# Designed miniproteins, single chains, continued (3), part 92

Each design is a single chain, and the fold is of that chain. pLDDT is the mean over its residues in the fold that is shown.

## One batch from the design tools (miniprotein)

Design m11185
Fold by ESMFold2-Fast:
Structure m11185 (fold): chain A 72 residues (1-72)
Amino acid sequence: SEREELLKEISELTKKANEKIDELYRQGKFDEASELATKYLELLDKVRRALANGDFEKAKEYIEEMKKEIEK
């Protein structure tokens, strides 16, 4: 289902975000790690609310924002 595909994508992005946060901590970039973690958790809450409301269009928009935050 579309919901299952979006949940899988969110799971994969969350793994990538955690890997990047860990790498930033290893580099001593604590402020950047904290900023990414905070922003990612905010987007994760927003995408969960969109999915709960059946708003797959908004969920996809938040997923794109999640990707951009990881790619910085």
Scores: mean pLDDT 87

Design m11186
Fold by ESMFold2-Fast:
Structure m11186 (fold): chain A 82 residues (1-82)
Amino acid sequence: MVDELEERLKKDPSSENVIEELIKLAKELGLGDSEALQEFQRAVNELKTIKMYGGSDEEIAEAEKRVLEAGLRLLDEMKKLS
């Protein structure tokens, strides 16, 4: 499960489905109050805001990179529990 989510996140860090599944699994593994999940949710919210206000391709790419980096940190924490 964790490895599948990692592959999906690497292919599309803006995928709503992958983001929702990652958050759900993190909460199920007891990471609901973790700094890693909070950072991931912050990065996702920043990306959504940039897309909503019509950010440049560069701004979107930077935000997607931040979502990927935060998501990979969260996945690393999840791997330690599974």
Scores: mean pLDDT 82

Design m11187
Fold by ESMFold2-Fast:
Structure m11187 (fold): chain A 84 residues (1-84)
Amino acid sequence: SPSLAEHEARNLARAREAGASEEELAELRREAEIRRLAAAGDYAGLRELLDLTVSPETLRRAVAGDEEARALVEADAEKALAAR
């Protein structure tokens, strides 16, 4: 089976063939990096990439489907966006 990186590279190539804009391709690359860090269990890196203040453990629980942790991550992300 292809690695996650190979899978994401194929997704990006298909989007290019479909006529995706550079802005759409940049968003796909960002989404791929988010998935890569989550798949690797690099929650500290994911926290840094998303500019979040929640602990890496809270982010791990949110990714695992903890609704309370997910709500905390969403609230933190909204605060980060409002501060820009």
Scores: mean pLDDT 78

Design m11188
Fold by ESMFold2-Fast:
Structure m11188 (fold): chain A 107 residues (1-107)
Amino acid sequence: VSEEEVEAAVERLFKLLDTDGDGVIKKGLEIRYLQEMINFALNLIGSNVKAKIDGKIDESTLKAVEELAKIANVPLSEVTIKVGDEIKKEDLIGLAKIFVKMNLIPL
C-alpha cells in the first residue's frame, strides 16, 4: 500500500465522516457513522466482534478496530484512535490503511 493511497483514503473517510466541516470527527452522529463502517468491514470478514453503535469512542470501538488491524496485518502502533470525544484526521491513518488493504475503499 502506497502512502498516496493511504492519504487519499484518509481524505475520503474524513469527508464522509466530518459532516460539519470542523476538521474533527466528534461524538454523536459522526462517530456512529464510523462505527457502522467498522461493523460493515467486520461483517464482511465473518468476525463476531462488533463495535457498539453509540456515537462514542469506547472499549467496544477500540476492540473492533484492533480486530480489523489484526486481520489486515496493520501494526497496532499505527492505530492511534483512543477512548475519547473526537478523532483527528491523523488518527484515521491506521484505519485507512486497514480499509485499503481489505479493498474496502472507496468508503
Scores: mean pLDDT 77

Design m11189
Fold by ESMFold2-Fast:
Structure m11189 (fold): chain A 87 residues (1-87)
Amino acid sequence: SLVAEGQRLTDQAVTLIKQAADLARQGNYDKAYQLLQQAETLAKQAGDLLRQAGALDALREAHARVVATVRAHSDEFEAMVKAVEAA
């Protein structure tokens, strides 16, 4: 189902964001950034599938989960951005 696939992609995006934060904490900014780009792609695909299915509650929940995960790791990602800007 479109809803199940959208939820699966959301779960993968959340996992990749958490992995990116771990890599950023280790100073592996190149891999962290690659995982964040993959997470963005998966989150967009999830949103499209949930929107196509008309599953507005699932879409809102998916959006909230992705945003909350990024916010939970804001310190790691801000440190990464500053390190890249200093190079």
Scores: mean pLDDT 89

Design m11190
Fold by ESMFold2-Fast:
Structure m11190 (fold): chain A 92 residues (1-92)
Amino acid sequence: MYLFAPELADEELTLQLAAALGKLYGVKSFSVEKLVDPFTGKELYAVVGDNGIVFGLFETKEEAEELAARLNELLKNVSPEALELVRSVLGL
């Protein structure tokens, strides 16, 4: 599931909102999971929270690892403003 499109928004804000969303869903860490389509052989790399929520799909491992690292760093320092904004959008 592609929840955020950094190309279409302020990248820093998008990542902060993604980290805040993960924190609200109880995510403690993000990791990269390799997926291979058995019919096409296409390799994809998913950025997944420890609760199983997928935050991004990438064609390269490097892009997925970079996003996971940034989200993990942001999880430590999620701003109260980002949390309230995401909570408001989700109706929480």
Scores: mean pLDDT 73

Design m11191
Fold by ESMFold2-Fast:
Structure m11191 (fold): chain A 72 residues (1-72)
Amino acid sequence: GGGSLFWGQVARYAALVLGDDEAATEAARQAAELSVQTGSPTGASLALKAGEEAGIPETAKLAQEALEQLRA
């Protein structure tokens, strides 16, 4: 759903535009939770790329764990 995509985009903006690691991690958590709830990898995938590109380990970890749950 759109909620997961929205939070994935917020995580990307916070990580890459604002440089706000805490905001990026919180947005990634929302994207990850909604991705798992909806079965959509889109938001979690965006959050993972944002965490990897910005070098924010917690953002990447939350997104990766959600994607692993969806692949199982």
Scores: mean pLDDT 83

Design m11192
Fold by ESMFold2-Fast:
Structure m11192 (fold): chain A 69 residues (1-69)
Amino acid sequence: AAPSPVELKILRYLAEHPDEKFTPEEIAKKLGISVGTVKKAMDRLVERGLIEKEKEGDKIYYRLPEKFP
C-alpha cells in the first residue's frame, strides 16, 4: 500500500532537507503532529526502506538515504 498521509508529510519534509537528520520530536514540532504519531510513521518508513534510522548517543535520528543507486 502507499504511505499514509502522515508518512507522506514526513517524507516531503525530509525531501526538503535532504542533507539533514531529525529526531521524531523535531519533526513533530515542525509538522504540528504528536510525537507518538510521528514515531510510528517514521518507524513504518524505515520498515519500508524509504528512510534511514541512526543512533547518536541517547538519540535516534531519521533521514533520507545518503547513497542512491
Scores: mean pLDDT 79

Design m11193
Fold by ESMFold2-Fast:
Structure m11193 (fold): chain A 60 residues (1-60)
Amino acid sequence: SAYDEALDFLLRVLSDGREVPLEELKARFPDQAAFDQAIADLEARGAVRRNEDGSLVAVP
């Protein structure tokens, strides 16, 4: 599903622990609804944090 693809994409890109701008990530994934849902779920689980500047980072 597009949702599963969004989760795989995010886990792959954020695996190095680097902060990545949300805008950059959104530009790389075509299904915005699936992307937004995947981000929301990862944030709710504490797996990803969204900074005030809009950057995302994986939480250990």
Scores: mean pLDDT 82

Design m11194
Fold by ESMFold2-Fast:
Structure m11194 (fold): chain A 83 residues (1-83)
Amino acid sequence: SSMLEGEIAVGVAQIAAAVVIRTAPAVKAIKDEAKREASLEELRRLLEQARRLVAEAERLGARPSDIEAARRAIAEAERALEA
């Protein structure tokens, strides 16, 4: 079922967003500038993958409430990266 694939995609996107939210403060506290920037780039890439997964989940017919939850998690992750 494409809907099941969409539900898996939205779940993975939510996990990716949660990882960014949890790790962003620690990454920002890294004293070594090069390591900090490399780690921030990894988090930005993870967030971009999460956005693509949400778009695919919507195309595959994932539940609107699950899409909305994933979008909220991504927005929170974006704020955590920018703070």
Scores: mean pLDDT 89

Design m11195
Fold by ESMFold2-Fast:
Structure m11195 (fold): chain A 94 residues (1-94)
Amino acid sequence: MIDEVIERIVEILKREAGLSEEQARRLAERFVKAFEDKSPEVIIKIFELVVAGSSVESIAIILMGEGVPMTPEDLRKIEEIAEELRRAKREEES
């Protein structure tokens, strides 16, 4: 179950963000664990929206509009994903 979610996120990060297998897997493993209380579908959607360039506020509005409860801690974790993604992309481009 968790391994399947990690593999799907790795593919999203490789396809949409241009990350290497190693960077995509490291990021996926780190943050999938941070959202263990969420459904696999919600975790995948968060990553899809982050790689698409959505703001944390837009992601919160979308998920809450779909009935998913979002806490301030969840929003902070999404901000951390976006920052780590930007760092990983700089490592590949530099």
Scores: mean pLDDT 78

Design m11196
Fold by ESMFold2-Fast:
Structure m11196 (fold): chain A 78 residues (1-78)
Amino acid sequence: ALTLEQALELKNEGNELFKLGKYEEAAEKYGQALDIKSALGINDEETAILARELAAALRALGKDKEAELYEKLADNLE
């Protein structure tokens, strides 16, 4: 579906931003992609990976408590 394509593009943009050290922007893109997957009720392995990528970006920003929530989400999906 087009909405899933948007989630994939947002994840890819987030990965590029993370590679450049732009963690705040990366977290925003990962969060948007995760919101789309959540709205579609998709709780697959890719969703778990995305949640862990978001958590990594949040930890890089010093947002450890928020990162822990997404790490727990990823663990529950695997």
Scores: mean pLDDT 84

Design m11197
Fold by ESMFold2-Fast:
Structure m11197 (fold): chain A 63 residues (1-63)
Amino acid sequence: SMEEERRRIAEEYARQLAEAMKELLGPEAVGRVERVGETLIRATAESEEARLERVLDVRKVRL
């Protein structure tokens, strides 16, 4: 479905964001991607010194 395609695109983009944020924080950082409810995906990178977070709205993905 178009909703599944939007979710797939958003999840892939979230993984790329988590990787980029992890690289920014350094080798000890941990990247994570998490579903938040029905329409949001959270990308996070965390180290002892800092935490970076981005939230993506699946509904904003254009097909």
Scores: mean pLDDT 84

Design m11198
Fold by ESMFold2-Fast:
Formats: C-alpha cells, sequence, structure tokens
Structure m11198 (fold): chain A 78 residues (1-78)
C-alpha cells in the first residue's frame, strides 16, 4: 500500500527530527506499518512497541506523529 509507505516514511523522518535515532525510528515505523497491515489495532501496535523496549512517552509521540503524517498524506491526495 503506497499510502502506508508514505506515512511510515514521514513517521520515520519526524521521529528523527524529534531526536530519535535513525535505527529506532525505522524499527518503530516498521512495527506500526506491519501491525496495521495485519489488521491489528493501534493498541496492539502500541503493545509491540513496548515489548521491543520503547517507552510509553515514545509510543505516545510516535502515534501523534503517525496521525499528523496520515492527515498530511490525505491532504496531498485529495
Amino acid sequence: NELLERITKRVEEKLIEAGVSEEQAKKAAKIIKESLLEGKSLAEAAERLLEEGFSQEFVDLAFQIAAESLAEELREQE
């Protein structure tokens, strides 16, 4: 799904801008993308991030960025 690819790239870039390492940003974006593609809920994606050692503060930031990235992509596609 091209839309999910664009969103995950934006999430990765925004996390790096927020001070997250490139490696961690890529890992988080991949977990979110895979969870959504599998039909998992956002709560299940959050649980996977916590299981991988990310903090609750990071999860909250990542989901805020994901929501903003989705809104940006939807505006561009109209």
Scores: mean pLDDT 78

Design m11199
Fold by ESMFold2-Fast:
Structure m11199 (fold): chain A 89 residues (1-89)
Amino acid sequence: MNFIKAVGESMRSLADVAEGRISVDEARKRDIEALKKYNTPEELYDESKRILSSDLPLSVKKSALKPLIETLKSMGKTDLANEIEEQLK
């Protein structure tokens, strides 16, 4: 799992948004691209399961899982993405 590198890229994208250099939509695309680059679908699924089992508030879990679900769908792993999304209902 290389989740820390994807988080690092996300932090840099957020700084660029704060400085007005890129849009929020562009930052979101960069986050998805970083997740695809540094993680396998299995790693993204395992991380999603960890987030679901944590003691974080549901709103925080939903926010954290949204890019993971979207990345899994973009990788053709719709079944895995749907399983995670169902846990948020």
Scores: mean pLDDT 72

Design m11200
Fold by ESMFold2-Fast:
Structure m11200 (fold): chain A 57 residues (1-57)
Amino acid sequence: SGREVAIEMLVRHAGVTREQAEAILAGASPEEVARLTGVSLEKAQNLIEAARVFSRM
């Protein structure tokens, strides 16, 4: 499924944990993603966009 593909791609290419990837896909805000992962707000926004792209694969 697109969800599992997105989780695997985020873990493999963005270096986030499976739990963090699942939070991103559950609709966590950029601020929440930045807090969970320790990345900048800009990077958190990029991770959310990447998750959307990967979910379409």
Scores: mean pLDDT 81

Design m11201
Fold by ESMFold2-Fast:
Structure m11201 (fold): chain A 73 residues (1-73)
Amino acid sequence: LNLMPIEEGVEKAMKSVKTEEDKEKVKLVKELKELLLNDPSIVEEIKKLAEELLKTEPDMFEVLKKVLEELKK
């Protein structure tokens, strides 16, 4: 069985969170990790998008969501 430290951490967090909002945040982090593992060259694009979005959006998870949406284009 392929048990990765990231996978274990995400599953444990999902089990400990009680709200749908917290589960969505964990899912966003997992999706970002999977994208980085699949294509590490997007690190530069993620940095640029995150820095631009952080200028107007203080919520880190909202920034992460917007970055993921842009990367899917």
Scores: mean pLDDT 67

Design m11202
Fold by ESMFold2-Fast:
Structure m11202 (fold): chain A 85 residues (1-85)
Amino acid sequence: SHMKKIEEIKKYAKELYEKALADFDERFPDMTPEIRAEARAELKERVDKIIEMAIKNNLTKKQIENGILAAYAEVARRALERQRA
């Protein structure tokens, strides 16, 4: 039961992470490779921390989704600001 819950959290977060990466690539096709790589790395680090928090605190799927969407919004905003500078 506990192991199944951990695997479900990891799978759900991975699916949301992959959707965020696809959305980022679709919305910002002209992003430089350097900024794109930095944004992907930053989002991965933030998602990994959300997974850790979700496991420790038994977060709901909605809380995990909200966390990843918020992380993605911030990472995309920062990447766009760097691209415009």
Scores: mean pLDDT 88

Design m11203
Fold by ESMFold2-Fast:
Structure m11203 (fold): chain A 87 residues (1-87)
Amino acid sequence: LISTEEFREIAEEFLEKVKPLLSEAQYDLLKKLIDYYIKEFEGEELSKEEVLTIFETIIDMLASSFPELSEETVKKMREIARELVEK
């Protein structure tokens, strides 16, 4: 199970790794979405599958907000999220 603190650590590393792939506006929205979900699940222990589903949901929301975000970038973001959650 992943604690709120572990989820925060995963999220911080995810943000660092994806920052070079994104525009400033895309990165800002991504950070806000991540902050929202960390607060929503604060104090709960989540499975790796649940955390990965949250990241996939966030990435899908970002892609929906920025149609110019390439399929290659979205795929890379999903791969980074999976790598970090599965370690």
Scores: mean pLDDT 86

Design m11204
Fold by ESMFold2-Fast:
Structure m11204 (fold): chain A 70 residues (1-70)
Amino acid sequence: MILIVVPPEDADAVKDLIESLGGKVLSERQVGDRTLIAAELPEQKVEEFKTELARITEGRGRVLSVGGSI
């Protein structure tokens, strides 16, 4: 499980990225001026996801936590 904070304007693109990498969006909520997304993502795709997240959000998106698969 992974927690991500992104600008609201990038939230849809980030959700599409998660699904394209074989992940699943679990929840989405607004926190202040940002969007918090909780998702399941294959561990082997986390590095690729972080690289693409930085490109999509111009470095404004952040991974807050990565939980183990259990």
Scores: mean pLDDT 79

Design m11205
Fold by ESMFold2-Fast:
Structure m11205 (fold): chain A 92 residues (1-92)
Amino acid sequence: MEKSEEYLKKSKEYLEEAKKAYEEALKSGKEEELKEAYKTLLESSMTNGVMAIANAALSTVDGSEEARKATEENNEYSNEADKMAEELKKKL
């Protein structure tokens, strides 16, 4: 139970860091900052994907509704990071 909440909290932190890098890179327009933001978004997407798998496994083992909801939120965070990364890729 608590482990799923901890995974979700870390996933939110990774996404917030990625969003901040994305916004700053768009403001500056500098190629190096755009590349760094793209890398951070890909890392956030991958991390959220892994956390979704971990939460899905926990939901299967303990039948937790919390773990199932955390899986859904991690998938949303992964998808959001992927979309932002694709937008940055068009500028590279």
Scores: mean pLDDT 77

Design m11206
Fold by ESMFold2-Fast:
Structure m11206 (fold): chain A 91 residues (1-91)
Amino acid sequence: VVERARRAAEENGFDPERIEQGVRELVEKYGEEAVGEALPYAMMVLIAHATEIWLNDLSEEERAALREQGVEDAIGTLENSAKKVVERKKA
């Protein structure tokens, strides 16, 4: 899970270390299985942010800020989705 998320971040120009840290923290909270099921949604968020950065004529500073925000949005999506997976399994 962590390695797959890190690779997706690197390939799309995002901070792989921040993604790795965020994914590891969520695996500790929700378990690897729940985070693994949620990972595709987080990857879609990263790709959407990468596409937005590519389509817009942005300054280097604006691109850096959007990449940082993209990472945080992806981690947030991963946590929200993992919570839903855990609650579904409890039911």
Scores: mean pLDDT 78

Design m11207
Fold by ESMFold2-Fast:
Structure m11207 (fold): chain A 89 residues (1-89)
Amino acid sequence: SKIKKKYEEILSKPQVTLEDVKEFIKLMYEEGIITPEEYEKLLSAKSLQELKRILVELFNIPVSDEELAAMTPKELIELLYRYFYPKIN
C-alpha cells in the first residue's frame, strides 16, 4: 500500500521530523484512514507535543502519558502505523 511504502521511506531517514509525521498523516487522510474533520484538527498542531495530544484525544490511543511524552517523531509514526494497521491493510 502507499501508506506502507511511505512508512518504510520515513523510517529509513537518518532524522525523522514533525514535518514527516504531518506528511504521514496527510497520506492517511488521502487514503481514507482518517476523516476530513480529524485531519483538520491534526493540521492545527504547531508542535510535536500538541500533535501528540490531539492524536491521543481523537483516537483514544492506548498509550500512557509518560510513554507519549517520551516519543520521538519516528516512534509516533510507528505508533500510528500499528494503531491503524487493520485499516491500512
Scores: mean pLDDT 83

Design m11208
Fold by ESMFold2-Fast:
Structure m11208 (fold): chain A 55 residues (1-55)
Amino acid sequence: SALVEELLALYEELLEKEKAGELSDEQIHQMRRQMLELYARLSEEDRAAWEAWVA
């Protein structure tokens, strides 16, 4: 779904920028909050897909 794809893209961006040292603690916190908001909007099937991808 579009929400899963958006969540995956945001997670990948967070990991890349965090690894590069480009993000402050506040920016990391903000991005993680955005990810949690997207996750909360996912269906059970989409949550299962997200969890399978990050495993």
Scores: mean pLDDT 80

Design m11209
Fold by ESMFold2-Fast:
Structure m11209 (fold): chain A 81 residues (1-81)
Amino acid sequence: MIKIEVEKLEDGYKVTITIREGEASSEEVLELQLSAPATEEDAKKLAEQIAETYKSDERLVKIVVEVKKDGSVTVTLYYKD
């Protein structure tokens, strides 16, 4: 089961995609730049695209995509053993 949650931040949007239940033991961070302004819909579409790319990794627990108003994007991939 994939669960998607969107949180509105003061300076952007945070999208959390839970791929499976578990505690993360490691993380991988990707930084991207989008054209400003970034919308909630842009954040959702980006998060869904990233989930489709990485969801086949059996160690992947959670993806967090943070999109700021200036278009800066931080993607954090959380893995278990």
Scores: mean pLDDT 77

Design m11210
Fold by ESMFold2-Fast:
Structure m11210 (fold): chain A 70 residues (1-70)
Amino acid sequence: LSPEEQRRMHDILSEIAREMRQLYLERHLSKQQLTDYAFERLRERLSDEEVKYIEPTLLRIVDQIYRAMQ
């Protein structure tokens, strides 16, 4: 992946992470619901290959949000 592609993926992930934190605070969604939401949002803007690449980072963020706010 090019440095430009990596920056684009991280920017998108940061936006989605912010949205997930807000959704958790407002609606208390389950970890699975947050994960499903995040993947839907990523697939709207990223290729399948890019989603696969960023998946471990996304799952770590979801886990952190869910644990930190319990």
Scores: mean pLDDT 78

Design m11211
Fold by ESMFold2-Fast:
Structure m11211 (fold): chain A 78 residues (1-78)
Amino acid sequence: SSSLEERLRQLMKELIDVESEASFAIMQKWLTKKYGEKDGLSKQEIDKKIAELDKKREELDEKGKKIQKQIDALKAKL
């Protein structure tokens, strides 16, 4: 098992990855709204894809909050 400092570095890396994926989902939603019909998607397919991206973003936001709480708790021990 890693030292507390090594665990902190690991959690910080995990948080960056989660935040990056959440940002990418926001970008994908914008692209789907702007270009979806032009790219041959029906309105139903666009709405479904947006709902899936919104759900993914909410799950990533909650995951990020949990990692941040772990980082904060670990920093309090250092």
Scores: mean pLDDT 88

Design m11212
Fold by ESMFold2-Fast:
Parts: C-alpha cells; sequence; structure tokens
Structure m11212 (fold): chain A 93 residues (1-93)
C-alpha cells in the first residue's frame, strides 16, 4: 500500500542519516537504506511483526552491501545497526 511505502521510505531515510553520521561511505549508506526500504515495505505488506520486519530489513541491507563488495564483517555490523534502528522506529508511539 502507499502508506507502507511512505513508512518504509521514512525508516530507510533515518537509517541512511544515522550511517552517514557514523562516517559510513555514501554509496554503502545508500545501499543499506535501499535494503531497509525493501525489507520494511515487504514485511509491512505481509503483516509481519516489528521484530520480523527489522530482521528482514537487516538481511536485505546485508545482501546489498555484500553485492557491492563490502567485507562480510563490516556488512554485518552495518546490517545489525540498520536492524536496531528499524526496530526502534517501529516501536515509537
Amino acid sequence: SMESFELAHEIAKKVKEELLKEGVEKEDAYAAAFGVFMGVAGGLDQGLSNEEIAELAGEQAKGLLLALGVEEEKAEEMAEKAKETVLKYLEEK
């Protein structure tokens, strides 16, 4: 739905901004954010729990980072940070 895409975009933007503030390279931050967008939009559309949506967002972010040649350890760290940010945002009232 349009509402799912709008929420996914807002969360992805927040992940991107946090990664950039931590000194992550622009290309990597944008790739992680796009992965988050796909995971959140897909999870919301399927009616998944907040925890399941955050997990899917992290998995999508990691997949895109690895495809760009980011080292596995660094991709995992960025994906875990993205997952935590997604979960925290979804739990905001």
Scores: mean pLDDT 86

Design m11213
Fold by ESMFold2-Fast:
Structure m11213 (fold): chain A 65 residues (1-65)
Amino acid sequence: MKEKKEALEKAREAAREAVAAGASPSEVLKVALEKIKPVLDKSSVKEQNEILSELHRIIGEALAA
């Protein structure tokens, strides 16, 4: 749980930084996924679904800012 929260926070910051730098939506998704991939690889299917749902929300928030 702790590593999941930290990875999602890093993904949020990476997504916001990418948007601020003028990155495309696909690049924003790529940098955010890179931050959570280590946690996803260690997670159960149920946890992966929860992480991906939160990641989708984070990317949406970054693109809306």
Scores: mean pLDDT 78

Design m11214
Fold by ESMFold2-Fast:
Order: C-alpha cells, then structure tokens, then sequence
Structure m11214 (fold): chain A 65 residues (1-65)
C-alpha cells in the first residue's frame, strides 16, 4: 500500500503546529499547485486532494478544485 501514513502524520503535525491563517495559506498553495500542474500523475493528484480535504475539514473551510 502506498504511504498514506506520511501525509496523514504531516497534516496532523501541521494542524497542531501552524496557525489557522498559515494552514489556510498552505491549503491555497496546494489548490493552486494542482491547477497549475496538470501533468501530475493521478496518484500524486489524489494524495494532494486528500491533504487539501483533510486540512479543509479541520479548518472548517470548504474548497473545490
């Protein structure tokens, strides 16, 4: 199985460490990265989408790609 652990742990650490404003900025950067990099492999795109959704849910922010 691909390493979802690393992303999940990194997201949890980021949520615990960073402010809401910083997490929102990171979220925006990830959304922009997906839009500006259409050549991303499906597996990478899905991992980034998962990270975005995880952060958005914790912050109470709704994001749509």
Amino acid sequence: MEVDKDIDAAIDEAIATYSKEELEHILKMLVEYLKTNPDLPESVRERIKRAIERMAEKLGIEVEL
Scores: mean pLDDT 73

Design m11215
Fold by ESMFold2-Fast:
Structure m11215 (fold): chain A 100 residues (1-100)
Amino acid sequence: KLEEIERLSEELREAIRAGDVEAALETLRRLQELLPEQPELPLIIAAGAVAEVARELGDEELAQRAYELVQDILEGKISVEEAEKRLRELLEELARRIAG
């Protein structure tokens, strides 16, 4: 199901770029359902997309925070639950930047 993972990953990036927090979280949930043995991977994809969009908007502080989330996940420094909480906060902050 590599094609489905690729499609959902692109949909997730598009939702994040649009500032659509609800769509981003729904797509993230679908990716998590496809990757139950790798729950960190959808979170890394989402956090990486937040960092990219924040950088494009010139928000280096938000981009750095998103990058730090990716590093913390990769290094096993935080739980999946804590990573999801931090990601939600980053998505909401990014959406506010896009809207205003």
Scores: mean pLDDT 85

Design m11216
Fold by ESMFold2-Fast:
Structure m11216 (fold): chain A 71 residues (1-71)
Amino acid sequence: GSQPLTLPPATALGLLQMEARDLGEPEAQVTAGAGGFAVVTTPHPLPQATQERLEDAARKLGLAGVRFQVA
C-alpha cells in the first residue's frame, strides 16, 4: 500500500534528538522503542516539562510517544 506522508522512523528519531538538544539536553540518546515509541536515554533524570515537550514533539513526528530512561 501507499506509505502515509509521515517521516521515516530514523528521520523522526533524529529530529527528536535535535529537539532534546534545543531543550538543553545535548547528551540525550534517541532510539527506536517497541510499539512506535521513541526511547530517550539521558545521563540524568529529565524535568517533567522537558519530558512533556519531547512527547509532544514525538507525536508531531508520527511517533506513538516517548519512554524516558537514565543511562
Scores: mean pLDDT 78

Design m11217
Fold by ESMFold2-Fast:
Structure m11217 (fold): chain A 59 residues (1-59)
Amino acid sequence: MATDIPEEARELAEKLLALSPSLELYKSGDKMQLVVHGHVEPEKIPEIVALYEQMNEKM
């Protein structure tokens, strides 16, 4: 969804998407949803989760 999100949430989304090209974000209801289309390195999962939670805190 091409809805504007807060700048802080956008910065976190950019960091999250930079971790893997397999990641996609879209707005659903009151928060951002994360979709994984392919492989993500297991060692990056904790960072992805942390950024995803912080991004939704800024929503």
Scores: mean pLDDT 75

Design m11218
Fold by ESMFold2-Fast:
Parts: C-alpha cells; structure tokens; sequence
Structure m11218 (fold): chain A 95 residues (1-95)
C-alpha cells in the first residue's frame, strides 16, 4: 500500500517536511468535511478557524477549536454515519 506515502510526499505546500502544522491542517480538513456533510454550520466555522490558527502557527488554539468542532458533530449524528464519513475522508487523504 504505497499510495499513503505518495499522498504524504506529493503536496509540497503542506507536507514537504514533517510538521505539527501539517498535522493540524489535515485534522482541520477532516473535521471540516465531516461538518459540511452533516450540515453543522457551527462545527464547519470552528474547523475553518482552526485551519487559519494552524496556518498562523497557533497550534494550541487550532487544537481547541478542532476539539469543539469534533464534539459538535459527534453529538448531532448517528455513530455509523460519522464512521462512514471519517472513513471516506481518510481514504481521500491516503489517495
């Protein structure tokens, strides 16, 4: 399964060196996609703010915002639907 390594190396702007910023940006993208699919506007907004905080180097604030967004989507949908969306995003990130 070499596609995961290719996906990690391919985006030069995001993943060229390993970094905490790259991890925070990836997590923000995952939460944003889940929130958008569930129609949760507050969680989507928090995920977008977390991405902006991560780009600014404010990783602690990005983590806090991501935690809030994740809690909102987990509280508002079926567990199976969340698992399906997370699996789809993980597959997209690996590709």
Amino acid sequence: MGNEAVAEAAPEAAALPPSKENTALLLAEVVRRVARRLGNEEALRLAEEAEEAARAGRLGEAARLLGRAAALVAGLTDEAAVEADLAAVAATAAA
Scores: mean pLDDT 63

Design m11219
Fold by ESMFold2-Fast:
Structure m11219 (fold): chain A 74 residues (1-74)
Amino acid sequence: ILEELEALRARVDELSPEEIIARMREIAARITDPRLRAGMLAVVDAMEAIEDPAAAKRYARAALELLIRELREM
């Protein structure tokens, strides 16, 4: 999970918002902690609400950094 989130964060600038959303949903489906899974799905929902692709990608980068930090502390 952590390695997959780090890999996704590194590729944010190369991917479309739709690709980032799809990858986050795939990762979330493999998370067993219901709170962490809910948090990741909330990020996906927020990204889908952002109409500007550039803004969605900036949000994704910041959210992935936060999720990675929280996961390292678990």
Scores: mean pLDDT 77

Design m11220
Fold by ESMFold2-Fast:
Structure m11220 (fold): chain A 73 residues (1-73)
Amino acid sequence: MVLSDEEIEAIARNLADFLRRHLGPQLPALVAGLEAELPTLAPDEYSAVLRRFGLPPVRRPVLERTLALLRSA
């Protein structure tokens, strides 16, 4: 499935809001953990890592945009 830039932004904003609401004080640790693993992830490992962090299956650009939004707040 091909996602537009607008769809990526919308999904990323919804995911960021969800994470801020549910994780709160734990959010910086989640962001740091994901940022440490993202550069070394193979495509087949990506979905497994998302599940391990308790995240829904989203495409890598959505996750990267979500992390950027979480850092700017």
Scores: mean pLDDT 73

